Designed miniproteins, single chains. Designs and how they scored, part 53

Each design is a single chain, and the fold is of that chain. pLDDT is the mean over its residues in the fold that is shown.

## One batch from the design tools (miniprotein)

Design m1844
Fold by ESMFold2-Fast:
Order: sequence, then structure tokens, then C-alpha cells
Structure m1844 (fold): chain A 66 residues (1-66)
Amino acid sequence: MAVIKLTLEDGGTIYLLVPEDKAEEIAERALGKTGREALQLPGVKSAALKDANLDAKIVSVEIRKL
């Protein structure tokens, strides 16, 4: 498994738990999407939200392999 850290334009954060073989593909698709759109990406297993406005755009993405 891998964790993708998404940072929203207003400073909120979303952590996505994904399969490692899908992490880079999901990360590339998430950049520029809203938080809500990113949560609906195929392969996302779970998500944790910290101060996240789901209508805000994702401005940075960081892949953390476990």
C-alpha cells in the first residue's frame, strides 16, 4: 500500500490509501481536481481528511510508500 498526500489550495489536506502499483497514476489524476473528485478516483481504498474543503482544488501531491 501507498499513501498519497493531497494539499488543497486553501491549505487543507487529504490522505489517500491506494495500491502501490496505482499510486503514481492516481496522483497524476488528482492534481488540479477538487478534493471531492479525487476521493472518487478508481483504486482509492480509503481517505483521511484534515481541514479539507472538498470543493477546493488540489495544488500539490506527495506519494509516501509504506
Scores: mean pLDDT 83

Design m1845
Fold by ESMFold2-Fast:
Structure m1845 (fold): chain A 81 residues (1-81)
Amino acid sequence: MIKLSDEEYEKAIKKNEELIKKRKPTEEEVKELKKKFEEDLKKLEEMLKAGFTLSPEEKEILERQIEFTEHVIKVAEEVAK
């Protein structure tokens, strides 16, 4: 697995921001997305506590994926208002 460059990640974020602005998600849809994300994070923390180990490369990819999802949710919250 190859790490995405910062530039590739920024392009993906910008594309998702544009899609969110075009679709204009509802406040309810944003709440549901945020709740699902929080549940997924909790499950991941439980897996790590249970002895699931990540390589340094896998951990970096996961951290970037979390950051990306948080940014998308934040943009969706701003647009839904």
Scores: mean pLDDT 73

Design m1846
Fold by ESMFold2-Fast:
Formats: sequence, C-alpha cells, structure tokens
Structure m1846 (fold): chain A 74 residues (1-74)
Amino acid sequence: SSSRQQLIAENRRARALLLEKRDELAAQLAKAEANPESVTEKEMARLRILLGVLETIAGGTEAVIRHLERSLAA
C-alpha cells in the first residue's frame, strides 16, 4: 500500500542518516587510533561503544525495511 511505501521511504531516510553518522564516527575513531597519545583509553572505549551501538541500530532498521518490502512484494 501507499502508506507502507511511505513508511519504507521514511525508514530508508532515517537509516541513511544513521549510516552518515556511523561513517563520521568511524573516521574519528580511525584518527584517534592513528594518534593514541592524543586520546585517553576511556575516550577510545567510548568511541568504540558508540560506533557499535550505531551499527546495531542501523542493522535493526534494515531488518524492519526488509520485512516491510517482503510484505509488499508478496
């Protein structure tokens, strides 16, 4: 239905924003790992945890999108 198609589009836009933020954070973590003297172990741990959380949320959003798409295709 058009309502389900709209929901899929909205979730795709939300996921795209999550992936952009994930990529920004991954770049920040890579810079920190390249210069470990400039960051604390606590800050490094926090960056890794936040990156993992973003990846988990993005994966969950993808699963929802796939479920909705299958419901439309059937």
Scores: mean pLDDT 82

Design m1847
Fold by ESMFold2-Fast:
Structure m1847 (fold): chain A 66 residues (1-66)
Amino acid sequence: KVTVTIVGDRPGVDLSGRVLAPGETVTFPADTTTITLLPDGTLVVRDEATGRVLLASADDVEVRVE
C-alpha cells in the first residue's frame, strides 16, 4: 500500500475536495497508484482505478510504499 503523511506545516489537497491537515495520513492501493513529482516540487498521487488525486508539496510530505 502507499501511505502519504503530511509532515510540513502546509496542508495537502485531495481533489475529491478533502483537505489533509498537518500530521494526517491517507492511504492508496499500491497496485493502481501512480506517484509523480512535478518540476515545481508538487507531488501528485493518483489512484488510476478510482481517479482519486492528492496534491501536496514534496517538501511537506512523507510517502511510504509497503
Scores: mean pLDDT 75

Design m1848
Fold by ESMFold2-Fast:
Structure m1848 (fold): chain A 91 residues (1-91)
Amino acid sequence: KLSTKEQFRLMAEISALELIIESEKVSEEELKRTTQLVVDFVLEYYSDNEELQKLAEEIREMLENNAPIEELKKKVKELIEKLKEVLKKEL
């Protein structure tokens, strides 16, 4: 499925995004930028996972429509949890 390099990249992006979500000091721009990277990765490499595709599409729409940051954070947390579950099953 994913190459070792792609898996490491995704894990690093997930870790960064988790730190950003838990921080009250991070800028909205940094949150949106890092979220976009994870969403793009999921849409490209997890086309066979309907749940991940749906979550990524919802988050992409939220980013395009400048949804409230708290709503974005909730959806991003859901995506991270699902991604971690999928990665653990594939490793």
Scores: mean pLDDT 78

Design m1849
Fold by ESMFold2-Fast:
Formats: structure tokens, C-alpha cells, sequence
Structure m1849 (fold): chain A 83 residues (1-83)
């Protein structure tokens, strides 16, 4: 993801959760650099974290290739820790 895309996603999550947008942007940047996830994958993981719905989270994880599922699960848990 670009810095602009990260900032936009962080603002969307902040509006939905009340968490500080800068804290979310810093977390999303770390996740984007650490894990083998596309910008689309990360947006879906972030949406699942915000939803608080385990069925939504599992559906997102199941939609990803097996090799990305562990990274996506770890990213989901990092985002949930901030929400």
C-alpha cells in the first residue's frame, strides 16, 4: 500500500472505532511492511477487525491462499489489539 492508501484506511477505521488515526496509520504501515499481504488483503483484514464478527474474520481468512492465511491472522490480531 502507498502512504496515502494507509492514511485513508486509518481514517476510515478511526471514524468507525474512535481509535486515533495516527496510531492506526503507524500500525497499518508496520503490518504492510512485515506481512506478505496485498493492499486489498489488508483492507479486508482491517474490515474484519472493525466488524468484531468472527464469521466475517474467518470468511476473509478463508478467501486468502493458504500461504497468506497465517500472515493475515497475525495482522488481524495486531489490529484487534488496537480496537
Amino acid sequence: MTDEQIAKLAQQIAAATGVDAQVLADALRRINERYNLSGRDLQQVAGAAVSGDEAVAQAVLDSLPKEKQEAAREALEELRALL
Scores: mean pLDDT 81

Design m1850
Fold by ESMFold2-Fast:
Structure m1850 (fold): chain A 85 residues (1-85)
Amino acid sequence: PTLDQFLAQLQKKDPVKALLFSRLRKDVLELNDPTLTQRLQLAAETYLNTGDLKPLIDLDVEIGVQVLKNVVFDKPLVPLSEVPL
């Protein structure tokens, strides 16, 4: 099943959780990481089959940390004066 198929199933089961999944789908596609896409699919499948939100919440936290790291490490927060010639 595709992410779009999971989104459709989540919208039928719980529209509020579908909003979380839609946000995660957008973030995962923007990060362009196939491992995050796979994890999002597994988290959605787990929720649909068991009602367990933990994998979706854990992934949301991890994506948030990766976004924060990108902001922190892409900006020159420390002098990069130690690049050898």
Scores: mean pLDDT 71

Design m1851
Fold by ESMFold2-Fast:
Structure m1851 (fold): chain A 56 residues (1-56)
Amino acid sequence: MKEKAIEYLKEKYGAEDIQVEELEDGSVVATGIGKDGKIYKVTVNPEGEIEIEELD
């Protein structure tokens, strides 16, 4: 799951500095800085569903 979150940020946003956190429910949260300088947050739940949020 971590690799899925990391790959998504790299593939879609060109993120290189990725911080990953695993939650108690088995979800994974990855936060990275895209090539455009924006911060993106990706959450992958245990079923493999992806949610993405652009941060200021």
Scores: mean pLDDT 79

Design m1852
Fold by ESMFold2-Fast:
Structure m1852 (fold): chain A 63 residues (1-63)
Amino acid sequence: SPLAALLEEAAAAEAAGNYKEAALLYDIAVGLLRIQLALGLVSQEEVDRYEARLAAAEAKAAA
């Protein structure tokens, strides 16, 4: 799925220490996950997990 590919790219950027790119990709992915949550396609726990990863990537990008 496009979302799965986006999350894989975000994780790869994060692993490479490219926190600015990881934060951008996670931000887009979280937006899509929130839409899927509204449609009943994903859990709140899954959204919360990626929101936490976004916040961590943003914090590291700012440092």
Scores: mean pLDDT 87

Design m1853
Fold by ESMFold2-Fast:
Order: C-alpha cells, then sequence, then structure tokens
Structure m1853 (fold): chain A 78 residues (1-78)
C-alpha cells in the first residue's frame, strides 16, 4: 500500500542518516553492521506491524545514541 511504502521510505531514510552519523562518530564495525542489518530488514518488511517492530528494535538498540529514532517512533504512533 502507499502508506506502507511511505512509512518504509521514512524509516530507511532515517536509518541511513543514523548509519552515516555512526560512521562519522567512529562506532565499532559490529554496530555499523547491525544498523545495516536493520536497514535490510526494513527494506524487506511488508506490513505496518513489522515496520513498527523494527523501529522499536532500533530505538532499543540505538535510541540512547540517536534520539531521532525515538522521534520517528513517536511520529509513527501519532
Amino acid sequence: SREIEMLRTAVVTLLDLVLAEAKRAGLPQAELDRIQQLIAQVRAATSRDELLALVEQAVAEFGDRFPQLQQLLRSIKG
């Protein structure tokens, strides 16, 4: 659906920005690989529930370092 495609695009765009910030901050390769894995999972997600679960996972793992992830989660929930 259009809504799922728009949500997926928003999540991928923010995670790409998080990955770029993580690289600039010199985060360990294991953490960069994890962010890339989350991006791949988001690209493969087909439902709103899958996308929300992936955003919640990203917040749990990286939200303290990247507060924009928490903002994204709030925006999706309304």
Scores: mean pLDDT 88

Design m1854
Fold by ESMFold2-Fast:
Structure m1854 (fold): chain A 75 residues (1-75)
Amino acid sequence: SMDEERLLEAIEKGPVEFTAVIFSLLVSGDERSITMARVALYSYNGKEEKAEELIKKHPEIRPLYEAAKAFAEKS
């Protein structure tokens, strides 16, 4: 999705851009966008169990989860 592409680009740009995109998704009022933001935050903070629970309901979000996890492991 466009929101997923924005998050992936923001992860590469750094924490400020990532936080701005996360905030925009959380206040979007769209359940899927909010779920993507939550998964990215859980992945970034090492809360893998919580992220996997959400991904089970929205499997299309997995690439974002893997990218956020990889970024956190390198940061």
Scores: mean pLDDT 75

Design m1855
Fold by ESMFold2-Fast:
Structure m1855 (fold): chain A 91 residues (1-91)
Amino acid sequence: SLKTVEASFKSSLPEEEAKLMAEALNEAGKRVIEEVPGSGLKDLSYTVEGDTVTYKATYDEEKLAAISEEQIAKIEEIMAEAKKELEERLK
């Protein structure tokens, strides 16, 4: 079963920095979909418009409920790499 969640919030970052963070998160999401297909993540987007960040994710609830520790570790690795890339871009 597929579930889509969408939320919007005000960014505490300047718009340009929020856009860089959204870009890094979108790239990390694509990697999770490609490298960890068993995670259940099917689509992920972060968009920035002014001071507003919109998050939208589609995932397979059955796969997410059955996610393994190895899959979680790989996702954490991808997220750590995305954080490092973002830190380099913000210099």
Scores: mean pLDDT 82

Design m1856
Fold by ESMFold2-Fast:
Structure m1856 (fold): chain A 68 residues (1-68)
Amino acid sequence: MVKIIFEEGPLQPGDEVVITVTLKNGDTYIESFVVESLEDLQKKIEEILKKYPDAVEIRIRVRRPGAP
């Protein structure tokens, strides 16, 4: 079973999502995406799970762009 953790508050359209994947061997990988909806985020998580079938933890951090 993979553990999925959200580190920051609710998703807003256009937020950047940083996903840190930890594998059973202790290796970590970072993927980042701009998402428009929770459905888009779900699809990205599914792609990550397919890419990293040995993932034990997925940490999802929502990053909102600051004003320029």
Scores: mean pLDDT 75

Design m1857
Fold by ESMFold2-Fast:
Structure m1857 (fold): chain A 93 residues (1-93)
Amino acid sequence: KDEEAEKLVKEAAEAGEKAADALHAGDVEEAVRYAREVLKNAKELAKLGANEAAIVILDATIKILREVLKLDPENKEAEKLLKEAEELLKELQ
């Protein structure tokens, strides 16, 4: 459904920008919260068969989570989300 996929892409982009802003502010907890929202939208895009859009969003999510882990290497939530994003990306290749 083109309209549903377009909405999810827009929501993921907005959440991704907020995650980047939180990282720039040093707010790791907020960055992880928005990264989780981006990953949720990527999962929904994959369910819709929008695999190419899901892959692009997963790549962005993985980059955000890796930057979180550079700032807070023991962040278990970021580590869990990164693993989930990497596994989903592998399935969609």
Scores: mean pLDDT 85

Design m1858
Fold by ESMFold2-Fast:
Structure m1858 (fold): chain A 63 residues (1-63)
Amino acid sequence: GLATALVAQGESLIAEGNHLLSMGRDTLESATDQAGILRGIALTLQGIGQQFEGDLLLRMAEE
């Protein structure tokens, strides 16, 4: 049903967000130039956005 689909998508987005946050951290720690820093920031923001979207979907499944 819809609730099951929302849970599955929410869990997927949270897992993907955690992966992107890890990549962002690693990129920022290894960055030697401005491009590397900007890439790390972009990955971190994308990860935060996916975690937020995933959490929202999980909350919607509870309604």
Scores: mean pLDDT 86

Design m1859
Fold by ESMFold2-Fast:
Structure m1859 (fold): chain A 68 residues (1-68)
Amino acid sequence: MEELLERARQLSREEAAEKLAKLERDLAEATAYYEEHKEEFSEEEKKKFEEMVAIYRELIEVLRENLA
């Protein structure tokens, strides 16, 4: 995770903007899918999804700071 965050800080503004847009789209789509199918997920799968969402949110925050 920290390696991904460090790479995000090193991206050019153009690359950071593209990656930010992609991550926001991916997170929105994944969250919509998860909410629609939440009852089908095991507790372990729910935990993995929450961990993934946390990582995506941190990456989005770092990219927004890079562009600010």
Scores: mean pLDDT 78

Design m1860
Fold by ESMFold2-Fast:
Structure m1860 (fold): chain A 87 residues (1-87)
Amino acid sequence: SLLEEALRIVDELAEKYGLTPEQRATLRGLVEAVVRYIEENKLSKEEAKEVIDRAYDLFVKKYGKENPKFVEAFKEFKERMYELLDS
């Protein structure tokens, strides 16, 4: 499922960027909410990308100053989700 693939990407990125268990849990929760919103509303690929972009903007505003690795992890998540949606 899209959710299972998205959460696998989160776990890979948490390892790659050395995220704390709490940061990993936060990212997993956000990604679960975003993917469920996309699936429940039956969004198109382009609409799904817009939702992900908006989530990224809000994430950068909240975490951008104090944790650059956490922001970079979400940025790579966005890029990998775009590839997944385009496949």
Scores: mean pLDDT 86

Design m1861
Fold by ESMFold2-Fast:
Structure m1861 (fold): chain A 81 residues (1-81)
Amino acid sequence: DIEAKKEALDTLEQDLDQLEQLIEEAKRQNDQATIQQILDGLDRAIPVLEKVKASLKDEELKKRVDELIKRIEALKKKALE
């Protein structure tokens, strides 16, 4: 179901917005344990998204997955900063 896949990607984008806020707060509080947990989660998400992209036939959905992977990489850099 293409609509269910779009909804899942929309939900993931919202989850990444929340994670960005959590990263900023954890950095402000110097909470290294929370930062490490977020980094571990982001590292695990990338291969899952790559696998999802490989299973997709819709080029627009593939592009959305690529954009999500790039956003995850940017969040990882922000967390390590």
Scores: mean pLDDT 83

Design m1862
Fold by ESMFold2-Fast:
Structure m1862 (fold): chain A 100 residues (1-100)
Amino acid sequence: SEEERAERVVKVIEGLIKNAMEYAKKNPDKAKQIAENLEKTVVKALEVIASNYPKDLALKTLERVKEILEKYLKESDIPEMQKALENVIKHVDELIEKLK
């Protein structure tokens, strides 16, 4: 179902965020590159969700991704990663507003 596909996409996005966070912690010298790559990858995935999913499913999926982003933002102490997560959250909010 579309709902099952959306759930799998959310899990993939969470994995991308978690892996980028851990990689940045271990490689602070690469934090900017890791953060920029994460931002671009997640933003592209969010735009696909907003454009291709039925409105109600897109809104629910975007809200779930936002909760994950906010969780990792609170856990991050790396400035470049915090900025990237904040930028992605802002993009989620803009997509949600456009779908309403």
Scores: mean pLDDT 89

Design m1863
Fold by ESMFold2-Fast:
Structure m1863 (fold): chain A 94 residues (1-94)
Amino acid sequence: KDRALELAKLYGAAREYARWAKSRGDYDLARRAEAIAESLRPAIEEAVEKGVPVSELIRAEREGADEARRRLAEEPERLAEHIEELERRVEELL
């Protein structure tokens, strides 16, 4: 249960980092963040199939995106480091 919500948060963060990177013209970092999001999709889909409410997953995704936006507002120059941290967290959960 907690793992599924954490994966949804990481998915939201990955999507926000990709959007931010694209807005700055950093297509390499955008592609890297998008790859993280794509790697999480099967696990999130499995969580839905196992009965985790879609509303809770959407809320977790929004929380992840909001946290990512706060981090980017505070430390925009550290986008690559934020993506690297996200990659490590995903590897621990998958």
Scores: mean pLDDT 85

Design m1864
Fold by ESMFold2-Fast:
Structure m1864 (fold): chain A 74 residues (1-74)
Amino acid sequence: SEMDQLVKEIEELLKKLEKLSKQLDPADREIVLRQAESLRAMAKNALEQNNIEGLKYVKKVAKGLLKVVENRLS
């Protein structure tokens, strides 16, 4: 389903984010990890509510956060 695909894509984005966060200093890493946990909770809530638009929003935020972390490391 579209929801299952979005959940998978969100989890893959968050795992990549967590992996890249290991290259940040400890303070920035902690902030990024807490943001990733918050996004997982939002995705879980959206899934429980059958809220496809909520999952799309979480994916957009996760992609944006990943770009910020990638720019920080360049």
Scores: mean pLDDT 88

Design m1865
Fold by ESMFold2-Fast:
Structure m1865 (fold): chain A 144 residues (1-144)
Amino acid sequence: MERTEEELEEDVKYLKSMLPDLIRAVELHDPSLLEGKSYDIASNAAALLKSKDVKRRFLALTSLLFLSAALRRLDNAVELIEELLKIEDKSLYADIVATVEFVLEHYPELKELLSEESQKRLEELKKSLSEEEIEEAKKRLKSM
């Protein structure tokens, strides 16, 4: 579905408003926090995935990853982690690492499902970042 710039900005605002519930659903392994909202989250994220704005695509992928993990759709969660790790915007590397590690901490079974290339990419990103940058990104994630 092609969106206007105003509609894409509304999609961004909606997903940002849903991030606290998505994060909590992941932390508690409780998909009930997303009951009645899953379709809207997926629909708004799908629209943003077509955006040329890498930050909008990052928000969409992160929202879909948390949704898929909370719903125990682990195959979809793996694919979304692999897509996040393909983002080549250096300004997002710390946020990508924080997001991926957050999901892997709460769903450790996902680590075994990741491709060797994705595992290597995650380690390369972590080595390219300072501990402070990763810690600040983890704080940003929790304060969304």
Scores: mean pLDDT 86

Design m1866
Fold by ESMFold2-Fast:
Structure m1866 (fold): chain A 73 residues (1-73)
Amino acid sequence: MEELKEKLLSEDKNVRDEAIIELRKRLTPQEFDEVLYEVLKKVKNKEIAEYLLSLISDRSPYFEEAKKLVEKL
């Protein structure tokens, strides 16, 4: 799990996309959104932050807080 979270911070979009595919296979939709939100707390790169936010469901309880994190970058 931690290795997949680290891959989500990669500057290589292909590495991030592979990590997303693996996370979607292992996690429920709610757990997936939670993991992306936790990773977003560590992100300092706006492009990566916007990528991760785009994958969080707008119906998720994490969406509004994730959006605020991206807006601060």
Scores: mean pLDDT 82

Design m1867
Fold by ESMFold2-Fast:
Structure m1867 (fold): chain A 65 residues (1-65)
Amino acid sequence: SLEEVLEAALYLINEKDISEEEFNEKLEILQKASEEDKELAIELLKSAPNFDEERLKEIIDAIKS
């Protein structure tokens, strides 16, 4: 669902000290999303204040794969 996809994106933005397992779980949700939902998640990630640029690129690249 779009809600689940957006919640996964928000978790990646807001959560400090995320584990590798949790990170991969959230990425899997984003990767399995529809193209439309992926685009919305990517826009949300790009609009986030204080989000690391290198981490953002990694997440976007993974979503598009």
Scores: mean pLDDT 77

Design m1868
Fold by ESMFold2-Fast:
Order: sequence, then C-alpha cells, then structure tokens
Structure m1868 (fold): chain A 106 residues (1-106)
Amino acid sequence: GRVERLKRLLEEGRYDKLTLEDVRILQELYPYYRPIPQEKLLEILREMGDRIKNKEVDEELPPITLSEIETLLPVPRSLLEKIGEENAIRMFGPLALEIKSLITGE
C-alpha cells in the first residue's frame, strides 16, 4: 500500500523519491507536521536525501540531540544507527531545527 511504500523509501534513505502524496500521508500519520505547508515539508525531506547522497554534514554541531531528530524528522532509527550519532546530528540537525521552527510558528 501507499504507507508501506513510504516506510520502505524512508528505511532506504530514498527521500529524493518522495512526492506531495507521501507528504500528505506523513501529515495523516504525524499530526504535528500539519502546520507545515506540504511543498515546504517536501523541500526539507528532499534536502535530507541530498545530504545522504552527498554525505554532507555541517562543520558545526547543531544544538539538537539525536532523540529530538528522531521526533522531528520522519527518519527510522535503523538509518540513524547506520550513519552514526554524531554524523546524523551534523547531517539532519539543521533540517530538524527548521521543522521545529515551522511547527512552533517561529
């Protein structure tokens, strides 16, 4: 089904293949994403895919924990464990902080 396809793409780190329909499913499964415009959420998710492909990590450690990243981004624990804690924080931390800002209305 659509939810199974979405979960598989997330587990594979294939955020580049996500569509607006996948974003709608995420907003149905996780109500805290509903305040975020669908196109903006898709942009952030695709940026996650680009960072994974390019092995892009920020030089500065973002002020966020791995646990907050797991809460704020639709990223499976298995993918975070493969990347490693520090690299996952450097890679996804900036994007998780952007999601946090959009959810809180800052």
Scores: mean pLDDT 84

Design m1869
Fold by ESMFold2-Fast:
Structure m1869 (fold): chain A 62 residues (1-62)
Amino acid sequence: SDDELLYAEQKAFADSLVADGREELAARWLQKQARSYEAMGKHKLAAGLRAYAEELEERVRA
């Protein structure tokens, strides 16, 4: 689906930031994207992006 493609694209960009050592920026960016997609009614896409952001935040704190 289009939402699956969008998720893959957003995750790929976030993963590039993680590879560059910018995990906190990646998490914050994903939270912002999740909020934007939720406002557009893309609730499942937003939930997926938020979950990945929270996973990255936990990795930074561990």
Scores: mean pLDDT 87

Design m1870
Fold by ESMFold2-Fast:
Structure m1870 (fold): chain A 60 residues (1-60)
Amino acid sequence: DEGQRLYEQGAELAAKGDLKGAIALYEQAKAIYEQQADQEHVRLALEQLDARIAALKAKL
């Protein structure tokens, strides 16, 4: 799953302190999941991505 892969890479960058890189990867994962959004678990993942992106942007 490309969305999951981008999400995991974003989480790795966030852990390393690359907040801008993490945001970019999370936004890419979000775009992929939005195209798959008929499933309940994908909708939950989108909500979590929005929260993570907002939290990282608030620190910049």
Scores: mean pLDDT 79

Design m1871
Fold by ESMFold2-Fast:
Structure m1871 (fold): chain A 68 residues (1-68)
Amino acid sequence: MTDLDINRQIQADIDAGVTAEQLLEKARELLEKGENIDLAYNYLLTASSMGLPEARALFEEWAAEQRR
């Protein structure tokens, strides 16, 4: 999945009325399944930028794990 594909998917979800909490839930499910990790991280980052601090905390935790 490219950055363009990720941005298109996130924008489509936002246009469909998906909330920050729903983006966080989508990201959690993707991370749990080990699917589309880049999309999951971008969902967390987007939810965080929409004012959800739990999404930022989860993003930082998973990003730290991936750096090792």
Scores: mean pLDDT 75

Design m1872
Fold by ESMFold2-Fast:
Structure m1872 (fold): chain A 77 residues (1-77)
Amino acid sequence: MEGKWQLVAQEFGLAPNTTYTVTVALPGAAEGTPVLFVVASANAVNTVESTVDANQTATATLTSPSETAGLGAYARV
């Protein structure tokens, strides 16, 4: 079954060692749909998996690595 990870949110220039809470809305996604949140720099990657809730949103809290990073949120739709 072909499912693609769809980029649904992104941010660049995250401060080092900073905690971010990200919420994404995914209209039409079933409750329990996997969402992957990625914070990545040139030398480090931190990921958190979450799932879509009954309101078709997914939320995760992530801490950036010790250097400036980018954030991406990906959903399998």
Scores: mean pLDDT 74

Design m1873
Fold by ESMFold2-Fast:
Structure m1873 (fold): chain A 77 residues (1-77)
Amino acid sequence: SEVEEIRRQAGREAMQAMGYVNEVGKKRPDGIELVKEANQRITKLLVEAMRDPSKAPETLAELQKMREEAKKRLEEL
């Protein structure tokens, strides 16, 4: 189903974003706080994508953007 595919994709994007954020955090003096704040935001977006199918495309796009930005930040370090 469409909803199941969106849930799987949101989960994958969230996990990848968290992974990149954790690696960025290891290289920063404020890393622990940065990781906590980013992971809370990613988790909130993931929950919203799963609860409200009408908002799922918007929330998925935001998760994808966060993943791409976190990856880029890691590559630039």
Scores: mean pLDDT 78

Design m1874
Fold by ESMFold2-Fast:
Structure m1874 (fold): chain A 96 residues (1-96)
Amino acid sequence: MVEVERKVYRGLVTAEGSQEAVDAALSEAQTAMLREGGVTPRLAERYADGRAVIEILDESEDSVREALEKVTEIFRSHVAAEGRLEELPPVKVVVK
């Protein structure tokens, strides 16, 4: 077994609005990123107060930054939204 370290980047979009508006924004963002061959955003968390957290994960910082920018802009066309990039610690992976 060989242990290797991988670096993963996480983009988060925090959106505030109605469930309908957030779901519309997420659907539009997912469709746009699929068409561009970019990183697809996913709903991570939804709160009763109208807040939702959207997650973008990839091993490429540039891919996450590009997706984060585009997804945040799409969300801002529907609801209040803010994007941030989070650097995760390296993950040890055991490969056979």
Scores: mean pLDDT 77

Design m1875
Fold by ESMFold2-Fast:
Structure m1875 (fold): chain A 58 residues (1-58)
Amino acid sequence: MVDILEKMREASQPPILEARERARGSDPETAEELLREGQAEAARNARKVYEELGAPDL
């Protein structure tokens, strides 16, 4: 069952890292919005993985 949590973590990391990189080249207001979107996408990815990988073989 650790596999599901690990996959959720892996799915969450890329959106956060990509948002940070995009934010680096933006003004502070845009950077904050990009980071917020990255966190929201990470949460959606984690939820999707949890729902899809709820099966024993995944």
Scores: mean pLDDT 72

Design m1876
Fold by ESMFold2-Fast:
Structure m1876 (fold): chain A 62 residues (1-62)
Amino acid sequence: HMEERERLIKELEDLARQAEADGHTEVAGIALIMLAIGKISNATPEELERMLEKARALYEAA
């Protein structure tokens, strides 16, 4: 059973990998930076969710 925070971290990691695989290297880089900041700052689930939403929007726009 994953905590909500761990689930969001995993989804952000998966999004970064998918963006990189699709050639959206800038989006992947941004997602990885958000992930690193989120882990280091011990970001809340709400903060991680906002990061994920922003990264997803950038991916869809690319």
Scores: mean pLDDT 81

Design m1877
Fold by ESMFold2-Fast:
Structure m1877 (fold): chain A 87 residues (1-87)
Amino acid sequence: SDYEKLIEFLEELIEKVKEGEPAEKIIEELDRQVQEMLANKAPSELVTLMQLLRGELRELLEKGELTHEKMLKMLENAKKTVIELKE
């Protein structure tokens, strides 16, 4: 399932943030995931969610407002949304 794969990806990304992975690398992994989802014709709702998440994280990073706490909250909220869309 595209939904289950995305939940697993977000869980792995959350763990990387908890381990202190830099914001730039987290955003790079989101960019790769969006590209993979587009190439594989994933559901448009999931692609849109990930594009919005990526855009908001980049904007916060550019403003110097992106903390690990904010990244965790945003990734956890995205995961919750994917779970709700699956059910």
Scores: mean pLDDT 87

Design m1878
Fold by ESMFold2-Fast:
Structure m1878 (fold): chain A 67 residues (1-67)
Amino acid sequence: MKIEIVLEADGSGLSEEEKQKLLDELARKGRLEALELIEKIRAEDPSAEPEVTVKVTVGDLEKVLKS
């Protein structure tokens, strides 16, 4: 099972430093959400092997997390 979580913000009006901070915060939230989803899926089907990808973008900045 493959799941993709996409978090996107335009970053308009933010400085480069503020965009990086927002990117890091969204990546952290996305990782926690992915972990919660994996646990819920395994609770319903213990044989499931969910592959979760978290993609975060803020303007031109991107971060991809695989679990």
Scores: mean pLDDT 82

Design m1879
Fold by ESMFold2-Fast:
Structure m1879 (fold): chain A 85 residues (1-85)
Amino acid sequence: TDEVVRLADKGLDEALRLLPESDPRVQTLRRLTEELREAARRGDLDRVVELARELSFLLRDLADRTGSQKLRDIADKLQEAADRL
């Protein structure tokens, strides 16, 4: 769970280097990351997996739009971490 939260935070940080915080995709990424932290805090493993998968899909879309290899790598690692939970 800590790895999933760390990867989500890293993805948000990288997205903010590429896009303004006012971008709707960045706003969605922030909301999902906050929900993920809350689910992890509650020990809601099923919700952590669900949110991590949603975040992975969003980060892949952002990677494709921006050409960011870093976002793609983070998305792939987040999917792998979620699949191991």
Scores: mean pLDDT 85

